Designed miniproteins, single chains, continued (2). Designs and how they scored, part 57

Each design is a single chain, and the fold is of that chain. pLDDT is the mean over its residues in the fold that is shown.

## One batch from the design tools (miniprotein)

Design m5976
Fold by ESMFold2-Fast:
Structure m5976 (fold): chain A 65 residues (1-65)
Amino acid sequence: MKKFTYKLKDGEYEITIEREEGKPLRGSDINAALKKLEELAKSPQGLPDELEIETDGGKVIVKKK
């Protein structure tokens, strides 16, 4: 598990990265999830208070602070 704070234009988000057991979580998977997060933040609906993004090697949990 890796946890960090990511700052977007609409606020601070706590990001928790969970690796799926038995699979490598690649940096490209993390980068893809972060790009998706940035695009969702730019959408008219904005980001929900909590969002889960699945990747090939695990999942990314995003929670607004």
Scores: mean pLDDT 69

Design m5977
Fold by ESMFold2-Fast:
Structure m5977 (fold): chain A 83 residues (1-83)
Amino acid sequence: ALEEYRAWVEEHREELEALAAAYEALPEEEQAEIARRVEEFLEPARREIEELYAAGKVEEAKRLALEALERGVRLAGELIREK
């Protein structure tokens, strides 16, 4: 649940803080492009998570949500580093 996301965020806090600082240092246009690409990437995962919850597969939905978080942060980091 949220506690597991919080634990993952805490474990990666230094990396996330560095990425956030780098993102905020970018021009507004670059920030908007990165946000759009991350949102597009996360859309299929959101739908799959909703389907898993509807099917009562709560633990699978939680695992996919955490995986989506990790992958989304990875993509954001890659896009930020390219600027």
Scores: mean pLDDT 78

Design m5978
Fold by ESMFold2-Fast:
Structure m5978 (fold): chain A 90 residues (1-90)
Amino acid sequence: MEEYIYNVLKELVDYYGDKEAFKKMLEKIINAKSREEVADIVAEFYKEVNPELSDAELRLIRQRFLDLFKYATIEEIKKAAEKVLKELEA
């Protein structure tokens, strides 16, 4: 599960290319207290890199990531985010 989340987070860099916004998102995820908060953080990142996204599209993105993280613990999500962050800083 941790490796799967790592791959998902890594793919976001390739699609959006905004390394600084992505780094801020990862730092927020590492400090998150719930899977719901992680989904909110990811939706916020999508809105920041794509301001044209509607509220309806953002709700779908949030739900998709909440579903994606359904079988993961918050600790697994945080470890995946920390691993991606370390690779971006190397």
Scores: mean pLDDT 78

Design m5979
Fold by ESMFold2-Fast:
Structure m5979 (fold): chain A 67 residues (1-67)
Amino acid sequence: MGRIVQVETTDPVTGRTLTHYLVSADDEAAIDELEEKVRQLHKEGKITPEQAEALLRNLEALREDLA
């Protein structure tokens, strides 16, 4: 099963709450589904280009780990 998890941390420099998106996937099919979901969220303007790039990079790393 693939999912996107939202995690909040505090930036030690600014003191602001930073939102990080982590991706988790059990197999290649789950990674494919998450890639499509990330692209869709970016197309809808629900995530920033930087967030989309980071998520896709993490999914690519997961795909390499499963290969």
Scores: mean pLDDT 70

Design m5980
Fold by ESMFold2-Fast:
Structure m5980 (fold): chain A 57 residues (1-57)
Amino acid sequence: MTYTVAELMELFGIPERYMPKTVAELAKMLHIPESRIVSPALDAPLTLDTKITIKLS
């Protein structure tokens, strides 16, 4: 499953002002295990347009 950071924040009800700076911070904020994030790398910087790929179960 692939989502933009903006789409994930909207789905989880997180205001843009709380935008995480890295994929690892996003995973913690959404309570998703880091092992479920396929791309980008956990230390990659984020913008609202960054596409995040998450593996299901």
Scores: mean pLDDT 77

Design m5981
Fold by ESMFold2-Fast:
Structure m5981 (fold): chain A 78 residues (1-78)
Amino acid sequence: MQSLIEKAGQLLHKAMQLILEGREIGKTDPEKAKAYFEEAKRLADQWLRLAKEAGASENTLKAIEEVKKMAEDEYQSV
């Protein structure tokens, strides 16, 4: 259980980092930014799967889905 929580935290950090870097890159290279947002979405999906297996609360699952939606919205915006 603790190792899954640590893994979830690492996936969150990486997904958020990719979204922030993608936003910056998107100012000059929208195609490269799309790749960053797609990877962020993939990591958020992996995090959601692990959280569901770990029996995470509805609030935690909703927070993960919000990060995934953020990545999807950013992808559609470029």
Scores: mean pLDDT 79

Design m5982
Fold by ESMFold2-Fast:
Order: sequence, then structure tokens, then C-alpha cells
Structure m5982 (fold): chain A 89 residues (1-89)
Amino acid sequence: SSLRQQAQQLIQQARRLLQQALRISQQNPSNQSIADLLQQGIRHADRGTIGDLRRGRGYALGASTSPQVRDLSLQAARLLDQAERLLQQ
């Protein structure tokens, strides 16, 4: 279905942004809590159920409290929200 394909593309884009944010967070040991949130966000995005996308968005929003990864994490959260809405149709 076209809606599932569109959702999958949004999930893959969100995963790339979260992985980029994770690499940035791992450059500073004081950001280990942010790295943990990003890893959980990626894991939930990988599972791709409606509940997982909602939870993944929550983790991405949590990571957005870090200035270094804020924009990447917020963009990923928006993409996961869009994917969830497509899968509910």
C-alpha cells in the first residue's frame, strides 16, 4: 500500500537523523544519557508499529533537550509523528 510505503520512507529518514544525532552525542561522554535516549528511539523506529513510533517520538523529544542534537531530534520526532498518522489511516 502507498501509505505504508510513505510511512516506511519517513521512518527510514527519521532513523538516519537519529543515527546522526547519536554519533554527535557519542563525541562527548557527558551526553551518555542523551545517547541512551537516541539508541532507544532508533530501536523503537526499527520495530515500526504505531506504538513503537509513538514511543520513538517520545525518546527523540527527550534527546532534543541537548543543544547539539536538538534540531536533528526534533526533525526525527516530526517524521515519526507523520509516519504514525499515515499508519492509522
Scores: mean pLDDT 90

Design m5983
Fold by ESMFold2-Fast:
Structure m5983 (fold): chain A 74 residues (1-74)
Amino acid sequence: MSLEELLEKAREAAEKYGMSEEQIEQLLDLIRRAAEAGYSVEEIEDIALGLLTAYLRSEEAFQARYAELRARIE
């Protein structure tokens, strides 16, 4: 799967789950950063799924998970 395909799939899933445009941009930014850092497609998919799963729990869980993952990648 290409990065472009992964970003498209992530946006579609996020929109389907009712994520805000700000949350969608956070998800897509995280995916791009992970790809730039040299993470594998499987690792990036796990990162994206982790953030989507956090969103389903709560807004607070989403923001906390985003901050943790972003810090780990950088």
Scores: mean pLDDT 82

Design m5984
Fold by ESMFold2-Fast:
Structure m5984 (fold): chain A 74 residues (1-74)
Amino acid sequence: SDESFARALLQLLARESEDASDEEAIAMLRTLKAWIEENLSPEVAARYSALLDAAIAAIRAGEDGVAVLRRILA
């Protein structure tokens, strides 16, 4: 499903971002958000875009990117 696919992409991103800077993590999250909005159903895209926006805001506020992604995936 689109939801399972979006979750799998977020899990992969969390793994890939383990050694990433905050700037790199934000860039990856923005790219994923754009892809989800273009390729998944509007309902799933809206839900996961909101989660990604929250993640970007938290990282910009000084939270660790990996910790933010783990929290959102829980």
Scores: mean pLDDT 78

Design m5985
Fold by ESMFold2-Fast:
Structure m5985 (fold): chain A 55 residues (1-55)
Amino acid sequence: SPVDAALAALDAAHRAERERLVAFMKEQGASPETVEAALAGVDEWHARRRAALRA
């Protein structure tokens, strides 16, 4: 379905965003705790976008 395709695209984008964010933050010398907090924010935003597509 179009919704399933959109969800798959969001999931792929989310994985790529996590990888880029981790690489960037490691380059900046961020602590593991700071990286975890940033990833939690990215994961929360992704969850909200997925929920919106299913509404």
Scores: mean pLDDT 86

Design m5986
Fold by ESMFold2-Fast:
Structure m5986 (fold): chain A 71 residues (1-71)
Amino acid sequence: MSPTREEVVELLRELAERYPEMSAEELERKLIEAGVHPVVARLLVRELVERYGEPITAEQLREFAEELENR
């Protein structure tokens, strides 16, 4: 996988700083644009939507990033 888990965690935190909320489609697109493999981006966004629904908020992105860091 590219980028690494640490890079994905930092990307989610950076997106949370710039955007108060995003749709699943917007988040998936932004992750792919940042270099996340399309399949990995899709799976991450699916997990976020299953846990939190839409739209995905900055606070939810921070919570998810923290969980990924601790996996």
Scores: mean pLDDT 80

Design m5987
Fold by ESMFold2-Fast:
Structure m5987 (fold): chain A 67 residues (1-67)
Amino acid sequence: APVPEVPPGGVFTKDEDKLVDSVARVLIAAGADDETVEQTALGMVGAGSMTPEQAERLIARVREARA
């Protein structure tokens, strides 16, 4: 198969996607700007609550909802 069964590193799963979606909805509802969203994502990565890949997805989700 051309794709791996599971990605290495952060292990993208449905449960991890729920976290990203939940945080994105909170930030969108709060009217957070791009800088606030990026700072929140970086803070969660620094705290070990989120992977860098999840942080990128969070930023993309918030931007998509506004654009």
Scores: mean pLDDT 71

Design m5988
Fold by ESMFold2-Fast:
Structure m5988 (fold): chain A 84 residues (1-84)
Amino acid sequence: MELEKEARRLGEEGAALAREYAATADPAVYERALEVEERLRRTIEELKEKYGEEAAKKVADEVLEAIRAALAPVAEALEAVEAA
């Protein structure tokens, strides 16, 4: 599905921007991350309309899992600070 490929690409771009923002705190990176998030939400909604809720949920879950995996090193650092 072409929309599935687009959703995955947007997820990868969003994860990269989130990591860049965590490293730089650049407001321009944050603004771009918001644009990618909005586009991703629109793509998932279009997937739901064309292929059904179950197909859209599967793609959304896969994209979110990929983003979480990409951000895992940052999440581990935050958990270590909270545990201390």
Scores: mean pLDDT 72

Design m5989
Fold by ESMFold2-Fast:
Structure m5989 (fold): chain A 88 residues (1-88)
Amino acid sequence: SREEALKAGKEALRKGEEAKRLMKEGRKLLETGKTLEEILRGIGLLLRAIGLAFEALLNREKAEKSGDEEGKKLGEEGVELAKEGGAL
């Protein structure tokens, strides 16, 4: 349905945006981190970002299966944001 497609597309967008943000934060911690704790936190953020990027891909596919153009576009935007962040 359109509602299910929009929900999936919005979820892909949200997860893609979060993946991009966490990737940026994780990279900054790895570049500027002085302690082992900061470095491990940076690695944890990068791994979480990759997981969110794959969840964005799954939600994009769910949006596409419904044939709803708006849901599909939101899903594609989410995946593109994850790619821009380097999580894909």
Scores: mean pLDDT 88

Design m5990
Fold by ESMFold2-Fast:
Structure m5990 (fold): chain A 69 residues (1-69)
Amino acid sequence: SSSLERERQKRIEEETRRLEEAQREMDRYEELAQQVASDRDKTRQYIIEGASYGVRGIGAAVKRLSLLK
């Protein structure tokens, strides 16, 4: 039905937005790592934090999008 089609489209849009936000968080932590390149410990920590955001955000969004297909 048209109502179910609209609801599905809205959910896909929302999950896509969350995926984009997760990717932006990853990029932000990569930029922070570059800014403190002289400090290897801080650089490593920022890289790990960025990867953690990607796994949590992207993984959840991909799983939900898969359920909507």
Scores: mean pLDDT 71

Design m5991
Fold by ESMFold2-Fast:
Structure m5991 (fold): chain A 89 residues (1-89)
Amino acid sequence: AAAGKEAAELAKNAVEHYKKSLEAQKQGNLEEAKKHFQLALEDLRRAVELAGDKAKDVIPLVEKALQAVKNGDYESAKEYAEKAVEAAK
C-alpha cells in the first residue's frame, strides 16, 4: 500500500537525520544537531501515523522528545526518542 511505502521512507529519513544530528553534535555544531534531531523526530512521528500501528504508544513519546529538543534538553530528547523506537517495534 502507498501508506506503508511512505511510512518506510519516512522511517529511513528519520534514521538519516538522527545520524546527521549525532555527527553535527560531535563536530560541536549544536544548532545543526538540533535541526536534524527535530527533523528525525518529525519524520518518525509521521511514519507511525501513516503505519497506524502502535501510534497511541509512540506518538506521546515523540511529542515529549520534540518538546525536550525545543527546551535544549538533548539528553531527555534522546531518551524519549529511544523509547519511541522501542514502542514502535
Scores: mean pLDDT 75

Design m5992
Fold by ESMFold2-Fast:
Structure m5992 (fold): chain A 69 residues (1-69)
Amino acid sequence: AAKDDVKEAIEKTSNNLFGEEAKAKGVVSYLKDNNKAVSKKELAEQLRAENFSNDAIKAALAYYDQLSA
């Protein structure tokens, strides 16, 4: 479920955003807006599997924490 949800978020955000960090943050926004039950750990693992950079993953995890506060 989490793997498929992150892949869906990547597909839905990739057409509207430029740059790895912007796309990674877009994935977080999509997951939160669509009430997808993806943990911070699952998000990090799947973004890494999809070849996102460490900087993009770090930015996404920081944004995940910001939206969860």
Scores: mean pLDDT 78

Design m5993
Fold by ESMFold2-Fast:
Structure m5993 (fold): chain A 84 residues (1-84)
Amino acid sequence: SEEEKKAIKEMIDELKRIVDDLKAGRITVEQALERVEELYEKYKDKLSPEQVKIIEDGIKRIREAKTAAEVINALNYTIKKLEE
């Protein structure tokens, strides 16, 4: 649907902003996780089941990450899967 297409584009754009904020040192790893989980709650009902699973898998990888670089890698992987 058009609503789903808009929601996924907004989600991807917001995830890219989180990556940029992490790279710039404007947010911590913990703040990045919080923002991703807030985006998940905001958009989950507007996304396909496949897109929801990609984001849930991404959140799991971020929770297991120990460094900002690992969080950035997990976010970039999640973004690439959502763009497929």
Scores: mean pLDDT 88

Design m5994
Fold by ESMFold2-Fast:
Structure m5994 (fold): chain A 79 residues (1-79)
Amino acid sequence: SAEQLKAEALKLLDDILEILRQIALMQGLPQDRVDSLIQQFRDDFLQTVDQMSTQQLQQLIKDLKARKDQLEAYLAQLE
């Protein structure tokens, strides 16, 4: 269903945002600033996916999975 696809896309985004949060904190950004930016991005993303077709959501999920894999590989290299 479209609801399940939106939930999957949001879960992948949350996973990506957590990796980006870790990187930002390692770079010395303040936690409260990082958390605020993550929340704003998440809210904007929710509005965007609400306008998407099932086909667009399926493509987005594929793109988010690829991005998550790339970011996990990058984080692993940071030691």
Scores: mean pLDDT 86

Design m5995
Fold by ESMFold2-Fast:
Structure m5995 (fold): chain A 79 residues (1-79)
Amino acid sequence: SLVEQYTALAIAAAGMIFLGELAKKKFPNDKEIQKLADQLIKIGEEVLKMIKNEEPLDKIKELLDKGIKVENELQKKMK
């Protein structure tokens, strides 16, 4: 259902915000990690805003794909 699709996207966005906040706490003095974490949090917040505004699923998924790329870069730096 449409509700189930929005719920799944909201969970993914919340996960991005959580990971970003966690990275900021674990690496407070790493400027690159702080920058990537801030970007990931902003993307997650924007996805949640798009869901609230009932924007098209394809547009929300497009932004989420950008978030996944930022998440991958953040994870590489956290190694």
Scores: mean pLDDT 89

Design m5996
Fold by ESMFold2-Fast:
Structure m5996 (fold): chain A 98 residues (1-98)
Amino acid sequence: MASDEQTVELLVEIFEGVLRLVEHLMNLSPEEFIELIKKQFKNILELAKEKGLSKEAMRELTERMIEIAVETARRLGMSEEDIEKLVKEIKEIAEKLI
């Protein structure tokens, strides 16, 4: 990956692809979905940080992944309360890593 912008785009595409598979192939409870997303966020952000992504690119990556996760959660019929919990939990992970 030659630039932060290219790295962000690639990681966003991979994350969206994984969530599409989860949406269509798996019947997860809200709790299981939140735990899966937390694990994916932590892994992706840790790898991006290790590869030297800028703080600005890390924030953009985080915001784009949050948007995809929220949209997927809504399509899966998760409550707004569960979606708010998801956003809070993943923001806490991002704050510790960025």
Scores: mean pLDDT 83

Design m5997
Fold by ESMFold2-Fast:
Structure m5997 (fold): chain A 72 residues (1-72)
Amino acid sequence: MEEAQRVLKERQAKDEEERKKKIKEIEEKLKETKDPEKQRQLELLKLAVESPALALRAIGDEIDEELARRKA
């Protein structure tokens, strides 16, 4: 029964490493990107990796902004 906990710990370590790699890649792209739309997309991707709940809220805000823009 110890094995399930060991496997979980190993998976958490791998997920953490993978998360750090993704965040680093997004940050590098953010440094290189000058397009505001692409910067916004990259910021949402970084937020999704760090805080999925906050990313979902930010996506909702973007949808509302897009609908407002189309009406304006």
Scores: mean pLDDT 70

Design m5998
Fold by ESMFold2-Fast:
Structure m5998 (fold): chain A 104 residues (1-104)
Amino acid sequence: MEKELEKRIKEEMERARKEGLADITGVSHTTDEEGTETYYLEGTFTDAEGRTFEGKLEIVIDKEGNFKYAKFVGPDQEALDRLKEKAEKMGVKEIETELVEPAP
């Protein structure tokens, strides 16, 4: 299941890049004690207006392979809000945002 999910994530990243939705430069994942997988996708994300933002998308999947939530992480609250609105408009209900310190 996890290997199939990793393959699907890579295919979605390539599709998003080709469609101008995201350019992902880094991917990593962690597994917690309960078997919950978190995928960290770092790169540039494009909002509904074609503006690009540097940040991270966290995708959380339970031990059974079910999507739990996704979270956009970045230094710009307005960018995070716009990315969340775009994702919700695309039918993703469980989207969160996290503001982090801007790059120095």
Scores: mean pLDDT 71

Design m5999
Fold by ESMFold2-Fast:
Structure m5999 (fold): chain A 82 residues (1-82)
Amino acid sequence: MDAEEGAREAGRAAAEGDGEKAEEGSRRAAEAAGGGELGAGIAYGMAMISVSVSKLAGDDLEGQAEAGARGALSAARGAPKG
């Protein structure tokens, strides 16, 4: 759904090194999940951290994107509402 789509976009962009698109995807995921600006910031951070950890583990681009998407989605859904 919309939050999952935003999170997948954030993870893919983070894996590709596109910080602007990763931020936009994180914002969309947080907006859909009701996380607001704080949720968007946390989702972006989690996407970037998850991608970096995945790269260090030797994952390919798809694995990195999936790790980023999972991180962004969890953060977007777990962040305080409002």
Scores: mean pLDDT 80

Design m6000
Fold by ESMFold2-Fast:
Structure m6000 (fold): chain A 87 residues (1-87)
Amino acid sequence: KEEKIERLRKQMEIFREVVKKYQEGEELSEELWEEIEKYMTPEQQKLLKEFVETKDPEKRLELANELVALLVEEMDKEGITLDDLEK
């Protein structure tokens, strides 16, 4: 359970960093892409790649919402709550 909680925390950190970099008009670093490959699922990696490649701000928001939904789904499947992530 702790391993799954730590991985989810890392995935949330990565997602927040990607969104922040993109909102600030910054490109993702090589180190950030290595973290994405290490901690994110292939499905999450695909969505993040589409997020950074899209020129449509509406599509970007849609992809961000899909990423959040995948994280929530993973939490639910593992029986992990927001309270678990805050501890």
Scores: mean pLDDT 76

Design m6001
Fold by ESMFold2-Fast:
Structure m6001 (fold): chain A 87 residues (1-87)
Amino acid sequence: MTAAQRANAAANAPTGRAFLQQVRDGTALGREFLAAAEEVERAAARDPEATLEREREALEELRALWEAGASGEELVAALLEALRRIG
């Protein structure tokens, strides 16, 4: 199944409208993630070792939240915050 076929199937599902709205609303969050990721890339270019250490700490924090039963929303917020701390 192609990406276009998947999108069409989602749009035609009973929840397709809600899914499309979520995708549209997610665009702003996607831009925040891209901006934070670009700062991390710049930090990695300047000091790869310090950046790798901060990435490791962030991964351990996210793992602990996942094991504690954090929601997807809480994990997404924690990831964005971690990226901002690394950059």
Scores: mean pLDDT 70

Design m6002
Fold by ESMFold2-Fast:
Structure m6002 (fold): chain A 67 residues (1-67)
Amino acid sequence: SVEELKAEIEKVKEEASKLKNKTYQDRAMKAIELAEEYLEKGDLENARLYLSTAKTIVERAKEEEKK
């Protein structure tokens, strides 16, 4: 649902805000902003796509931070 998608976006936002690398944080936040914009337009397909992109950026950033 739209509510569940909003909750997931907020969760990824919190994870992105904890990233130590500012470049990865900025990229993740831009993807999140796009997901929010598409969600507001009712475009759930693109909202999910950009949310998935943000999740991928966050996961890659976490792996880089292990080094």
Scores: mean pLDDT 83

Design m6003
Fold by ESMFold2-Fast:
Structure m6003 (fold): chain A 69 residues (1-69)
Amino acid sequence: SLQETATDIFKSFYNDDSLFVSSATEAFRKQQALDTALGVLNIMRATGVLSVVEEATLSDHLRALALSL
């Protein structure tokens, strides 16, 4: 599903320890992963892979997911 794809994009950045120093706060890690994943969704929309509505819906899903962690 599109939600699974968006979640996998977020988790791929969030769980990538090579992107963060070991002392990085959980809040910083979540925010950076979220910002990066939202950027990927924006590029996918700009390249015609996602509609404007799909980008908006998936972005809202990722923001809610990051807040729930």
Scores: mean pLDDT 82

Design m6004
Fold by ESMFold2-Fast:
Structure m6004 (fold): chain A 102 residues (1-102)
Amino acid sequence: GEAEELLRRADELLRQAERYIEQGDIDGALRALREALRALIQAFNAGADPDRIIERLERLIELARRTAELAREQGDEKAALEAEILEGLAGIVLGVVKLVSK
């Protein structure tokens, strides 16, 4: 269904983000992570299992932290801030999903 397709899209975007991080491509990583967060929100709204959303949001948060660290190493303070904001937004979404799944 739509939820399964959106979860597969999120999985591919999270894999792309990890590859961009490995390549030092901060802008690529940030784009992939933003698209992954959008896909996860859409999957949740489409009735995806909350546990499957939670697992992927936790992975997104980990990759956003790694992106922020890499951006600081490259001296890109703006990209580091963008990654930290994305981590915070993903954390809020994670909190909402955990609350409504109880």
Scores: mean pLDDT 91

Design m6005
Fold by ESMFold2-Fast:
Structure m6005 (fold): chain A 100 residues (1-100)
Amino acid sequence: SKEEILEVLEETVRKLKELFSKELSKKEFDKVNKILDQGLESTKAAMEKETDLETIKLLALLFLRGLEDLVKELKDKFSKKAYEEAMEIIREAKERILEL
C-alpha cells in the first residue's frame, strides 16, 4: 500500500540520519539532514498526488536511488563499516518496496 511504502521511506531516512550523525561533523550533518528532509517531503508530496501503486513504487525507488548517490558522494567522510551499513539500509528498503 501507499502507507507501507511511506513507512519504509521514513524508516530509511531515520536510520540514515542516525548513522550520519555519528560519522559527519555537526555542520556537514545539518546540511545533509536538510537534503534528506527536502527529498523525503518532495517524494511524499508527489506520492500523495498519485493513485497508481506502480507509479508510487517508482517514485519511492527514484528517492532511494537519490539516497545511494548521496551516500556515494559522502563515501570519503565515512568509515568503511558506516558506508557499508548505509548502503545495506538502502538495499533493504529497495527490496521491501519491490515486494509490495
Scores: mean pLDDT 89

Design m6006
Fold by ESMFold2-Fast:
Structure m6006 (fold): chain A 65 residues (1-65)
Amino acid sequence: SSVKDAYDQAVDLKDAGSSPQQISDSLRKIASTSDSSSKTVILQAADLAEQGQVDQAIDLLKQAS
């Protein structure tokens, strides 16, 4: 699912030392090609990542996956 893809990507980027902004940008890209329900959750996670709340973003995606 798009939410699972977003979760996997966010975890990989965090482990690679990517910035919160890079994680947010990646999530927004996945959201752009996702269905409406997945898009809503992924964009919420992207907003959390942009605010520096990367762990909260990952937890949200994990719960929705």
Scores: mean pLDDT 86

Design m6007
Fold by ESMFold2-Fast:
Structure m6007 (fold): chain A 115 residues (1-115)
Amino acid sequence: SEEARKAFDELMAKHLATLQAELDRAIDRVKAEGEAAGLTPEQLRDRMLAEASRLIARHVPQLKAEIDALAEKYGLTDEERDRLFQEAVIRLARAATEHVDRALGLPVPPWSNEF
């Protein structure tokens, strides 16, 4: 439903804002530590993406519970709920990768909006 989509997008906006703030702190820390250690841009990117993965993993239990509650509220099927959860994880991963690449001055590819 359109109302369920709006509620999901509002939920995602909150998680994306929180993840971005957490990533900004992680990126600043990794840059400072990496500069001190003489890391290459590729090694910095790998460490930043590892931090992004760890942060996303911390969002997953809350995100699952919130999507389960949204599915109950709007009468979504198990398949629709699972698709929203998959979309949520993909959107967080894309946003995190783009944020890392932007912070490193790397080109951000235009993502195809299939979700």
Scores: mean pLDDT 87

Design m6008
Fold by ESMFold2-Fast:
Structure m6008 (fold): chain A 100 residues (1-100)
Amino acid sequence: SREEELAIMEEMHKRIGEIIGEAVEKSKDQHAAAQLLELAGKLQELFDQARAGKISAEEALEGMRELIEEAKAKEKDPLVLETLERIEEVVEEAERRIRE
């Protein structure tokens, strides 16, 4: 149901926020922190569009995965890469739950 999909998306969004927040607190590099916060904003926009019914949960998750893959391709900071991998795992888990 849409209600179940939204609940999964909200749990995912909360977990992503916790992961990024933890990484920003641990980072002593202002550039790395800024990159993570920019990604957080883009992921938030996709989440908000899905919550508003402007796109499907599946479309939002596909967009999130693409943004994460693009960020990983450009990034060399080990803390940011580890953070992106953790976020990617959370998105993939949400995709699996919605498809079931």
Scores: mean pLDDT 86

Design m6009
Fold by ESMFold2-Fast:
Structure m6009 (fold): chain A 95 residues (1-95)
Amino acid sequence: SMNDEELVRLLVTLFREGVEFEIPDSVLRERIRQVAEDYGVSPEQTERLVGLVLQHRQDTLEQIKKNKLEKGSKGYLDLLDQSERQLARDVRRVL
């Protein structure tokens, strides 16, 4: 639905900001919960969305570290794009 696509876009934005600004897990978790609440997502689905965004962020940061990717480099941007697309797919499956 259109509301689901808006929620997907907001969660992808929070993921990107979480990677770019290294937002603490506690702060990112709270931001995701607020967005999910605003969209009327159930508590159970909200915790699934929190888990998805945090897991994708952790995996992406690990790959950045392992491959020594510099912020703004082609490899960094390609990884972010791939991670954002995969997160969007995973979120749509939960919704």
Scores: mean pLDDT 89

Design m6010
Fold by ESMFold2-Fast:
Structure m6010 (fold): chain A 91 residues (1-91)
Amino acid sequence: MKREEIDPNSEDFKKGKELFEKYFAKYFSLDPSKPRTGPPLAGLNLATMSLEEVERLLKEGFGFVPALGDKLSDEEIRALAAYLLGLARGL
């Protein structure tokens, strides 16, 4: 599959970091009964996905992550997807 290059200096990546801190960091800190991050399988799947596939997962929700399509615009979903994809690929 074609892997998109994620630029860590892009505006979208910076916006994605803010959205990650607002939405995903809360879920990690709100699980005191599960002091472990979500399953590694989710990270592996993200690393192999296209940006568009990650955007769809964020809109629809997956595993422990609720659907964000109703809370975030398409632009915000894209920014968050780019940030997550960059992290999953080791940026």
Scores: mean pLDDT 62

